# Ledger of designs, part 112: designed miniproteins, single chains, continued (3)

Each design is a single chain, and the fold is of that chain. pLDDT is the mean over its residues in the fold that is shown.

## One batch from the design tools (miniprotein)

Design m11886
Fold by ESMFold2-Fast:
Structure m11886 (fold): chain A 62 residues (1-62)
Amino acid sequence: GAKINSIVDKAKKIIEENKDLSEDDVRDTVEKEVKPELETLTADEANEVSTKIVLLIQEVYG
């Protein structure tokens, strides 16, 4: 839904703006910034967002 897409887009922007950081530092930054929004989602929606964020980080860092 729109909420999931908004959070994923936010995570993607953080990854793109912080690609000079290590994978661990980018992951920590993304988790910190999206945590409040994740807490407003259902478990299924939070799992979908988390899966998409993991895939985005893996695409950049391997």
Scores: mean pLDDT 81

Design m11887
Fold by ESMFold2-Fast:
Structure m11887 (fold): chain A 86 residues (1-86)
Amino acid sequence: DLEERARELEKIANLDPSLKVPKEAEELSALRRESAARGGEIVLKEFEVKTQEELDEIYKALLEEMKAARAAGRDVVIVPAIRHVK
């Protein structure tokens, strides 16, 4: 199950309590489920973040990339792997 695999890979393992998952993460997750249902390829992208602003920018950029891929007729399942660093 591609959707389940994507959910596992997306797991944010270690975030500072002051950091919150952006609202864009839910929209990205919805688009990812749609692409996975159409047999899209899983693309894992790894990021290190220090601030909430960096986290928000990453999710916004991934959301834009997912939308652009779908507009081009490609079904990709973009999964962010986020690591919080000091």
Scores: mean pLDDT 71

Design m11888
Fold by ESMFold2-Fast:
Structure m11888 (fold): chain A 65 residues (1-65)
Amino acid sequence: MLTLTAAQVALDLGKAYGREDLGKEAAEKLKDDNESTPESNLKALEAFAEELKKVAAEIEAQRAA
């Protein structure tokens, strides 16, 4: 159940940043590790959120240039 919740957050983050493809990839990773601890799921989700922020910042910088 925790893995499903984290996967849903990953999907929502991907959609919010216009990268639904990345959200689906992260969600699949979280579902594959369905017996992991809440801590490992949170760590994976945090890493994904940082990756999305990086991508969004790069796109914004390119549009500003």
Scores: mean pLDDT 69

Design m11889
Fold by ESMFold2-Fast:
Structure m11889 (fold): chain A 61 residues (1-61)
Amino acid sequence: MHPALVAALRAFTAHVSQLSPEQRAQVAALLEEAYRADAAGDAARVEQLSTEVMALLREGR
């Protein structure tokens, strides 16, 4: 599994209780796409989707 995806999964599990149901659904969809990209060997897509997950988890200051 790509290291960026591992980091995104760890961040998601750490913050999932703080997310709205809509945010959880959005992050879950991005993680599903990242898993498919990782399985396909598309490292650039995995990095992009993992970055989007990390950005969503930082929503709200």
Scores: mean pLDDT 80

Design m11890
Fold by ESMFold2-Fast:
Structure m11890 (fold): chain A 80 residues (1-80)
Amino acid sequence: SEVEEEIDKMLEELNEKLTEIEDDSFKNNESIDELLEKQIKLLEETIKKLKEKYPDSEYAKEVIEELQLLIEKLKEEIEK
């Protein structure tokens, strides 16, 4: 599916950007909380893009649910 291939490319870009956030946080001596907040914002932005570009995609819906669960886990880590 062309839509699934486009979503997979977005996920690959997301993973690259998440790695860049980790590398930048290490270089800048940022706190774990600052790192997690940046990752959460990127995940929320990605969910928004998926909803806007692929509203009728079942694959996009599944990916969105997985990203939402990841956001919840990251938020729990900040609260510890």
Scores: mean pLDDT 84

Design m11891
Fold by ESMFold2-Fast:
Structure m11891 (fold): chain A 77 residues (1-77)
Amino acid sequence: MTQTKTATVPAGGTATLTFDIPAGYSLVSLRVETSLPRDQVRVELSNEPRPGEKVTVTVTNLGDQPATVTVTAEFGP
């Protein structure tokens, strides 16, 4: 199962993306695509992913320009 979310992150700012984890599934992978070079964007998990709960992803734009960031989370049994 795959969920995709997109955010526009201002220069020097942060955005938070929250994904619902299906009951009985675990976070398998996280894929990140950015409009800026990858060294200018930091992506971190803000909590431990648990089945049936939510996983929160924090995106920080370390650059001097706005970034569009797309995060794809894959969940599997």
Scores: mean pLDDT 79

Design m11892
Fold by ESMFold2-Fast:
Structure m11892 (fold): chain A 79 residues (1-79)
Amino acid sequence: MSLSPEDAIETLDWIQQQVRRVEPPEVAQRVNEELERAKEHIKAGDWEGAIRHLRRAAELSQDPRVRQALLGLIDQIES
């Protein structure tokens, strides 16, 4: 399936809201910094760059739901 940049960014905006709600503050800051970088790469059409930052965000996350959402988005991009 074709994932649009707009749909990916909307999904990331939702994930960033969850991150701010569920993660410890220091973890939330680091995860959201990686997600902002992923958004920059998506806007530039660099999906491989976006995936690298999404994977790093998933590694930094301590919440299973946030991690699952990030991995699901990566799977959609790679499909």
Scores: mean pLDDT 86

Design m11893
Fold by ESMFold2-Fast:
Structure m11893 (fold): chain A 94 residues (1-94)
Amino acid sequence: MPLVAVLIRVSTEQAFSFNPSSETYLVVYIAASDEDRVDDIIAQAQRAIAELGSRASLELRRVPGVVRADIVDESTSFLLEREDIVAVHETEAP
């Protein structure tokens, strides 16, 4: 089953467990079978990130056509509790 990768850029003035600097990227892999639900899942992920701190700024970018899933870091495991999110990968840049 193909996966959709969503690139979420997180910028914060507070230290989060997944942000060793002022900016980081989360790549969220979502099952492509339900594209109408992708926006709802993204909104849920945005709310979950916002719950970690009111000083986080979020930039969302959809990356089309990715068929790759990477191993999830434990610091982002809270996003895996969401339905249809398969993997989350933290990186300094895509």
Scores: mean pLDDT 46

Design m11894
Fold by ESMFold2-Fast:
Structure m11894 (fold): chain A 103 residues (1-103)
Amino acid sequence: MTVEVASSLEADPGVSEEARRALEEGLARAAQALADHAADPGTALALALEYIREGAERAGFSVTEVDADGVAGAAAAGDSVSLVVTTERDGERAVLTVSARLV
């Protein structure tokens, strides 16, 4: 089974390089969780969110919004899961996006 994973970080210009690294580390772990658990979207999304939360906490950011989309139950070829997490600190915003698709 092949899994395509994509991740992106969209951060405001005022976000420090140290904070960006912490967010990127969380995002990388979230992407790995989606790859490792693609056949169980609920577990994959829960683990991905936890890793993003840990990265945000290390960066000093607060999670303000979570948008999760995925297939209920077992994933099939062509199915996808996605997670968009909005985080904020001192008026600066960082949006973390991670998705996986079965191909």
Scores: mean pLDDT 78

Design m11895
Fold by ESMFold2-Fast:
Structure m11895 (fold): chain A 78 residues (1-78)
Amino acid sequence: GSKTTRSIEEIQEVLEKVLEELQNLNPLLAEQIQQLLEEVDLNNIPSSLFAFLETFPLLSDKEKAAELLLEDLEKLKN
C-alpha cells in the first residue's frame, strides 16, 4: 500500500532490482545510477523519490524511467 513506510533494506532491494533490470537493458545507464547511489544517503530519501523507485520495476519502459531516476538522483546529490 502507498501508505507503507519502507526500511533501508527494502529501499536497497528496490534499487538493486532497478539496477539489475537496467544492466540487462542499458549497462552504461545502470553504472551511472549506481555511481550516484553511492553518494546518496538511503536514510534520507524523499517520499517522492521512494515512490518512483517502487514504481520503476513495474514499468514497461524501464530505460526511460531510469533516465528520470538518474535526474532525481542528481538533484539529491546537488
Scores: mean pLDDT 69

Design m11896
Fold by ESMFold2-Fast:
Structure m11896 (fold): chain A 75 residues (1-75)
Amino acid sequence: MNLEEKIIEIAKNTPLKPVTEEDRRIAKELGVSEEVAALARSIADKLGLPRDRGTLAQLAVFLKRLIDEGKIEIK
């Protein structure tokens, strides 16, 4: 399974948890929704990726693309 398919699977199977203060700060810094930031953090944890700004930014941008393509849904 490639990284894209694994991210889609995690996003579909992970219920959106309550947004944390850290998720709000990341969302503000990256210009994405708080829910996208929270999901990016959850995916990074599931994949064993570092929670650095670059990794979270790439995940947030990728998740936004998947939402725009209708492959995943988030409020």
Scores: mean pLDDT 74

Design m11897
Fold by ESMFold2-Fast:
Structure m11897 (fold): chain A 57 residues (1-57)
Amino acid sequence: MPPLQYPSAEHQQAVRDVADQGHDEGLSPAQMADRLVARGVPRPLAEEAARAIHDSL
């Protein structure tokens, strides 16, 4: 089992999809994290990724 902090190609794809949606729809970090979890990203990693996406908006 890979460590939690190890990003997979699936995690990167989910982040790209949610980043695009966040930019277009004005999603909050919490809403982006929820979408990432729905894509199979673990909650702590989803929350970290959502904050990074939000910082980029």
Scores: mean pLDDT 74

Design m11898
Fold by ESMFold2-Fast:
Structure m11898 (fold): chain A 85 residues (1-85)
Amino acid sequence: SSAEERQERLEELMRKAVEEGDREALLEIAELIAKNAPGDTSTPLAKAANDLLTAPTPEAEAAFREELRRLLEELERARAELAAA
């Protein structure tokens, strides 16, 4: 399904951006988030994505990468908790 394809692509890009330091992957994730939530500042992740696309500075890249690291850490924690249950 298209939802599964989007999920798989997002996970691949997220791994590359956070774990491998891939700047191109980071920008693609920001575009995907901004496309689904243009101008959204309601969450730190959506704000950082839109900020990065508006002004692609090293500071904006670092901020967005930090939000992605938080998301990956949260997902890993949830998976570990599920495995421990």
Scores: mean pLDDT 77

Design m11899
Fold by ESMFold2-Fast:
Structure m11899 (fold): chain A 102 residues (1-102)
Amino acid sequence: MEEARKALGRAFAERQRAEVERYMAENKVGWDEETERELARLVFDELAARTDTVAGTLFAGVREGVPREEIKERIRSLEPSASDEEIDHAIDRTEEILAELE
């Protein structure tokens, strides 16, 4: 739950945070776990649609149960500077986020 909140906050921080905060104020909804999960699902669904990006490859691959080794190969082709340790950490983090949103 806390991790989904952090992921949502990060995803929206650059592009949508002001709009999310405005939506919450206008609809008089609090930052509860249910609202947080719904917004996080919308964000990662959009990211998963962008399979030409590292984030899209992570969310789509983990969500679809693609083998870790295949996800790592795709990420290496998109971001050759990333280390194996960094890629493994990103996959682990994505698995944790998706598990919390189920």
Scores: mean pLDDT 63

Design m11900
Fold by ESMFold2-Fast:
Structure m11900 (fold): chain A 90 residues (1-90)
Amino acid sequence: MTELQKIMKEANNLYLEFVDFYNEILEKTTDEEKKEKLRELLDKFREEVVKIGDKMNEAVKKNDLKAAEEQLKKLKELVEKTKKELKEIA
């Protein structure tokens, strides 16, 4: 496995772990107003993930390890920030 393939796998795993975390919070939330806020936060998260994914795919196409690592770091920061915001809503 190349270093770029490892970064792509880590990014995908991080996204899947976030989705599991989001679903667990959503299942525990009974208030409809809070559920709406959780869904809005997920939509915003997905929009940012698409932008990161596009840049990461471009970095992989160019064999730019440093650019791919930068996008993985941004994804990690986005996941951590969004998890914190989800916990504050729930």
Scores: mean pLDDT 86

Design m11901
Fold by ESMFold2-Fast:
Structure m11901 (fold): chain A 72 residues (1-72)
Amino acid sequence: MVVRVERREESWDDPVDPGVSFHGRFETVLREGPEGELYRQERAVATHTRDVDGRRLTETGVVENPWERVLP
């Protein structure tokens, strides 16, 4: 079984709320099946950080899409 992972990270500040920032980590996972077929799964981990009463609060959301078969 062969697994390949491609990652991309992006960070940005909210242009209208200076106390809010975002960080996204995106993954594309490729896996080979026993007959040489290729499967792909998209994953995302998004972190939202905001300042509340002098404390930085962080919320993390995880999205994992179902596997789909990709033909070469």
Scores: mean pLDDT 70

Design m11902
Fold by ESMFold2-Fast:
Structure m11902 (fold): chain A 100 residues (1-100)
Amino acid sequence: IEEKIEQLKKKLEEIIKELQEVVQETKDETLKEAYQQLRDFLQEVKENLSKENIEELIRQLKIAIEWIKENLDKLGDKGEEIIKLFEEAIKLAEEILKLL
């Protein structure tokens, strides 16, 4: 379980860095605010990986995938990359929950 938790923390670090780049590139203020809020939430979860926080992480990432899909035209190539990273994080989080 410790190895999977370390993998999830590293994946969250990758996502946080990618979201920081997208926030700088995004001209849509509503999307920029949504990415900033998501980034801050991911940072909190990375610092405290409890069962409850991992379940909330899965929920929030699934919601984020849907609104990114609806706004892919505003994100360009970065939207698809972020969706892939979110899907990978969800898979790791689900695997960790099975071990708890």
Scores: mean pLDDT 78

Design m11903
Fold by ESMFold2-Fast:
Structure m11903 (fold): chain A 80 residues (1-80)
Amino acid sequence: MSAEELLKEAEKKLEEGKREYKYGIELLKQGKVLLGTGHVLRGIGLALEAKILAERAIEQGGDEKKAKEIIEEAKKLLGG
């Protein structure tokens, strides 16, 4: 994968992770603890994947500013 392809995949994983996390939180607020927890954990996992892909893109000489933005957003989902 090129650095640009890694960044595109990282953005995709981050957006999917944000959606899963939000849905999980909404389910938890409804008292659906097991289902909500599953979606929250999936969102966290996707955020971790996005962070790793963005870090790998920096290693390959990719857009450091864009990669850093992805890493910072992923860290927010991972609990700061």
Scores: mean pLDDT 86

Design m11904
Fold by ESMFold2-Fast:
Structure m11904 (fold): chain A 117 residues (1-117)
Amino acid sequence: LKDEAKKTLLETSEDESRIGLRFAEASKTSDLDTSLELDSQSLFEFVTSVLYRKLAEQVEKLSDEEVRELARDESEFEERASKIYRKLSEVSPYSKLYEEAAEEELKHSQKFRKVAE
């Protein structure tokens, strides 16, 4: 359980960092309003990446029930992020970027859900 939780947190941290980089690159060639939106998504992904790395360091100190609760909470968080990105894909000129991010967040949710079981 704890080894799987730690691995999932670290792998998701790396994926969040890559998503953040894609939003950051897209913001460089956008108009001001779109750039601010994409920069905010990039920052959100980098913050989440850092938090998941820090959580991975703490997993060994948690009980099995606390690890399952953490995994449930992160699964729900990632599912909400996926839904938000899907909605943004419908209104943004960067629809493909948001749809790809939504799919990756949904996969993260599924990985955390398996840890919680």
Scores: mean pLDDT 86

Design m11905
Fold by ESMFold2-Fast:
Structure m11905 (fold): chain A 68 residues (1-68)
Amino acid sequence: SRDEKIEEAARKVAELAPSVSVEQAKGAIEVAITLDDASIELLARLFAHDTGSEEAARIIAETARELR
């Protein structure tokens, strides 16, 4: 389901970016799903900057695009 995919992605994000909780990662993915591609790229760039994890940011962007 959509919720199961968001939960799985959020757990991976939290593992790669320990400063971010699973609930914060879920929120970021849910917001990203509502955005256009340019805004998703901006959100991912900001997330990578804040967390230091390009891979976590990539998971957020890819999950959002898949679930739109």
Scores: mean pLDDT 87

Design m11906
Fold by ESMFold2-Fast:
Structure m11906 (fold): chain A 71 residues (1-71)
Amino acid sequence: SPVLEEFKKKLEELIEEAKKKDLSQDTLDDIERAGRQLYNYMKTQKITDKQKAEQLLQKFKDAAKQIAAGG
């Protein structure tokens, strides 16, 4: 699915940006785990809706920010 491929690409870009921010390895592992969980959810639910994909990306951004803040 083009929507799933674009989601994966944007997710990977966000994870690479997080790696540039001098976060601990434990924090980076938690961010990567959150990303994998959202990708698996999208794949399992067969989400092809671009708007739903953008909402899941926003949830990932929010989760990554919260993990990086230590809570």
Scores: mean pLDDT 81

Design m11907
Fold by ESMFold2-Fast:
Structure m11907 (fold): chain A 73 residues (1-73)
Amino acid sequence: RREELLARLAASTDPAERLAIAAALNDAELVRQIVDEHAAEFTADDLPILRIALSVTRSPEIRALLEELIAGL
């Protein structure tokens, strides 16, 4: 549910978890902000959660941002 995702987003401090929730919410602005602020912190270990984020997003903009991030890992 959207309300449950928003509550989890507010409580989360993990950039990878926040990115996945933002993707599920289709919030392209938040996804871009997280990538801009935390891209250097992502590693190959984050690939499973990033792939899940890709599978749940319906936004072409978010898909492009996530594909670029994954390609850089």
Scores: mean pLDDT 79

Design m11908
Fold by ESMFold2-Fast:
Structure m11908 (fold): chain A 83 residues (1-83)
Amino acid sequence: LSEEEIEAILEGALEHGERLAEELKSLGASEEEVEEVLEAARRAAELAARSLRDPSLLPEAQRADEEAVRLGKEAREAALKKK
């Protein structure tokens, strides 16, 4: 993978995070909940991009991704429960 390819992957992941933030806001999630999910998603994306150059970071990237997914699910479920 080239540096440009890694950068494109990171940009795509960050764009996806912004769309998720919009979805959560539309469901009634608080600004704090949205920011927490966005921060976790950004961290996961950055670690995933770095792991493509340094495979030793794969376990940390995987844990960050799992945390971001969990926080996103919890925020969505909380917003949906309020209806």
Scores: mean pLDDT 77

Design m11909
Fold by ESMFold2-Fast:
Structure m11909 (fold): chain A 98 residues (1-98)
Amino acid sequence: SRVELWRRHALLDYESFRETARKAIELSSPAVAELLERGLRLLEEGVRTGSVDLAVRGARLVAEALKLSSSEVVPVLAGGAINAIGVGFSLEQARRAE
């Protein structure tokens, strides 16, 4: 179904973000790492429950982390931020396809 296809896209975006977030967390200040860990948890919960709101909140924390990140972390996080936004987009498409 179209719902299952979009939920699968959300999961793939989340998995891509999780991989890049893990690398970014290791390079980040404690404050930025905490924002990324909170964003990751919200995105995971969003994918698990199909919650667009949780996914959007998670992506906002990732965007905030990116703003506070050092020049070393920004290139690693930039791709992940796109994936984090993609989770919310895909879950919204799944919701509309119901």
Scores: mean pLDDT 86

Design m11910
Fold by ESMFold2-Fast:
Structure m11910 (fold): chain A 92 residues (1-92)
Amino acid sequence: EEEIKKLKEKIEELSNDIDRAETLYRQGRLEEAARLVKQAADKYNLPETKELADRAIEALKQGDEEKAREYVTEAIMDLASYAAQLKKKLLE
């Protein structure tokens, strides 16, 4: 059951990354939230989520906070969807 243990650890790490990103987002720390989501996307090999995080960082560089918030929200939702998929595998 080494695979189950690794899957549980991955779900725990991902859940912690999501919680931290959501906390940073709620605090208005959008650059830190975007960077954390990008790091998580790289760690879990989620290229589309990484692209959303990169778009958020670029929007912040341009002063477009509203667009940055949209991209960070989408990226966090992508991470949450991936966590849900991993949890389903654990229940198989």
Scores: mean pLDDT 86

Design m11911
Fold by ESMFold2-Fast:
Structure m11911 (fold): chain A 74 residues (1-74)
Amino acid sequence: RLPSPEEVREAADFVIEKVDAGEYISLEELKEKFPEYPSLAEFLGQLMEALQAGQLSPAQVRVALDWLVAEAEA
């Protein structure tokens, strides 16, 4: 099942809150929080891993999440 735009926005807001707090959230925690949407959890996990590895900045993570929300609303 695909997540609703509201569910994607909630997930994006959750990840941004963690990023802004300087907190890491694991793929396992994301899967536990969003068990109905494994593809969404995987995507968010990849963003967090890239951020932790220094491959993405917090600003780039926000841009990626804004894109995800826009796609869900389309």
Scores: mean pLDDT 79

Design m11912
Fold by ESMFold2-Fast:
Structure m11912 (fold): chain A 100 residues (1-100)
Amino acid sequence: AAEEAARRAAELARRLAEAAAKGKTAASAAAGAIGAGGAALSAALAGLKAGDKELAARGAEAAAKAAEEAAKKAETEEGKEGAELAAKAAENMAKGAKEA
């Protein structure tokens, strides 16, 4: 369970990196989503390491909200897609953390 939650955190990072690789404007929007969600993601990882499922879930939920806000501010279709993908990944991470 803890290993699965860590794997989901890695998947979130991978999807954010993929979003950043899409064109110049999409990369800018994805970088914003990564930056805004970074602290929340760090909190989620710290919660996982400590066995604190609530902290892990709350961190992942905050990361999802940051990505959703980035999607609303995106000026391109690619930027919006990247941010929405990041939000979905963070939501899945939050579910995994609660089950861990």
Scores: mean pLDDT 61

Design m11913
Fold by ESMFold2-Fast:
Structure m11913 (fold): chain A 85 residues (1-85)
Amino acid sequence: MIEEIKKLFEEAKAAIDAGDLDAFRENVRKLMEKISEARKNGDIEAEKLGVDYLLELEDHAIAQGRQEAVDAIRKERVEEMKKES
């Protein structure tokens, strides 16, 4: 779990640096799935790591001026919240 989360974070960060929005969106989606799986399994450490990495990815995208990546990560978070609305 933790190693998979770290790999997804590194791949998403590399996608931001490359301007590859499709790869970024796929890795963010997979990271969200791993966070949900960790939560379901009571893996607090993996869930926290995944959430911290999502925040780092948003900050990295902002710092790089990658507005499309910022919009993509925010959209995935909003879609998850809509399931409860």
Scores: mean pLDDT 78

Design m11914
Fold by ESMFold2-Fast:
Structure m11914 (fold): chain A 65 residues (1-65)
Amino acid sequence: DAAADRLTRLLVRLVVEGLITPEEAREIAALFEAGQYEEAEAILKKLLPKAPETVQEILDILRSA
C-alpha cells in the first residue's frame, strides 16, 4: 500500500528527528491501519507545532485515503 509506505517513512522521519517517540509513531500507524482517521488526525494536530511541514504532509495522506 503506497499510502501506508509513505506514512511509515514520514513517521520514521519524525522519530529520527526527535520530534515524536517511537510509541507515538506506532500509535498513529495503528490508527491509520484500523481506518480510525479522525483519531489519527487528532493526535497529528497535537504534533503540528513540533513539525508543521511533515505533519501537514501526513494529514494530506489521511485526507486522501
Scores: mean pLDDT 78

Design m11915
Fold by ESMFold2-Fast:
Structure m11915 (fold): chain A 68 residues (1-68)
Amino acid sequence: MEEYIEKAVEIATKHTDISREEIEKMLRQVVEVGSEVVIDNLLKNGFPELSEEEKKELRELILKAIEE
């Protein structure tokens, strides 16, 4: 779990001025909910600066964190 969240934070912080702490908190909440709808909403609205490939990697990492 922690390894996937750390990698997700690295991707999510790449193009944003939002603090690493706030990003980690947001990602942990999404993992706790465990809903694909919530994940898709976060990727669409929370990280607009990410490329489609970065969003895909972030989605895969979040799903891995939920599975653990």
Scores: mean pLDDT 76

Design m11916
Fold by ESMFold2-Fast:
Structure m11916 (fold): chain A 100 residues (1-100)
Amino acid sequence: MLVEEAIRGLERLAEAAADDPELQRIAREAVRLAREALEEDELSREITAAMLRMRGSVLVKYGETPLEVALGYYILALAAALEGNDELAREYLEKGEEAA
């Protein structure tokens, strides 16, 4: 459920950023990677979560626009949800909504 909430957040953000093809591409790639990881084993999910966590952290730290920061938080929420950390995933979803 939290994975689906993070995916919906990323999809809504991609629609809001219709004039930013790079942001849309990053959001769509995060959604694709998460959907693929859910069909794989635990190790694949952990590897995908680690990759998403790195990407989300960079976007939060170096993001120049509110949408870039929101993208970073939604990607971090997705990573936490894939790792089964529901509490952390909710915290990141709330931060993403506040940044957007």
Scores: mean pLDDT 84

Design m11917
Fold by ESMFold2-Fast:
Structure m11917 (fold): chain A 94 residues (1-94)
Amino acid sequence: STSERLARIWAAAQAAVEELRARGLSPEEEAKLLTVLGRAVDAAIAALMAGRSLEEAIAAARQAATDEMKRLGLSPELEALAREILDRMAAAIA
């Protein structure tokens, strides 16, 4: 159900935030990555609410994250970390 999929997304998002905080990043780096993750989560929820598949929701989340990383001008190292976290989230909800 959509409610079960939304619950899985929220659980994955909570785990991602906890993982990110455990990394000991600077406050600025943490804020940027939280913004990227927030955009990804918003896009996934919007896709599911529009009746799109879980695969389409994950694709929308990845695209939103990529666009936000580019907008913020993230370093290659922070982009790599964001992609690793997003891949783990996608695996957790698939």
Scores: mean pLDDT 87

Design m11918
Fold by ESMFold2-Fast:
Structure m11918 (fold): chain A 81 residues (1-81)
Amino acid sequence: SMKEKEEEEILKLSQLVAEDFMNKIDELRRKVKSAEDIEKLSALIKEYTRLLHELDQAKSVEEAVEILKKHGYEEAIERLK
């Protein structure tokens, strides 16, 4: 039961991160005009993929919170309550 609750909270954090990244990706895609813009988009997608992989390996909410803080997503933690 506790483990299920932790998994649910980690999933909610992952969904908040996914929403933010999708919005940023969509915004950049609309503005792509140069090779530099494509490189920035590629870098953002790679960072997102790496973050999701790290979150998937988290064993607890505390570990997920540390991963998010490391990647600058402290606001997502506040929204979890």
Scores: mean pLDDT 74

Design m11919
Fold by ESMFold2-Fast:
Structure m11919 (fold): chain A 81 residues (1-81)
Amino acid sequence: SLVDLLEALLQEARAIVAEARKTASPEEIARLDALLAEMEESLERAKKADEEGDVITLTGEAIRLIGHYTEILLIYRKTKA
């Protein structure tokens, strides 16, 4: 399901952030933590929307979560390069 995919992306993001913490600056760590918190909030709202059959809200929260996941990946790739 879409919710299962979003949960998997959050788990991957948590692993990426944990790895990035080893080399990231305090400012980068704060940004990564904020992005991770936003993903967690989007997942909770997506789950509620899915239970209520609110396809518009579910889609919006999925887009938001994927956007934050993408920003985490970009920060991680810069740290890794």
Scores: mean pLDDT 89

Design m11920
Fold by ESMFold2-Fast:
Structure m11920 (fold): chain A 80 residues (1-80)
Amino acid sequence: SFVDEMIEKIEKAVKEGKLPELVYELIQNTPKENYPILRFLVYLVNVKKLSKEDIRKVLSLPKEEQEALFNKIREEILKE
């Protein structure tokens, strides 16, 4: 799966401190329509530190619920 391969690459890059380089490379090689999902995956791995299994659970939610979850987490960070 494209998403599974992407999560694995992001996890490795975060662990190795190479996330900016990976994001640059992915933006060059990814269609613009996929930028929102790419950004969301980077957030879940880099900020939330979710496992691949937990990310799959989030991605199984309806898109509206995924957006609501993202906004709620962002608001919680801004309030603290």
Scores: mean pLDDT 72

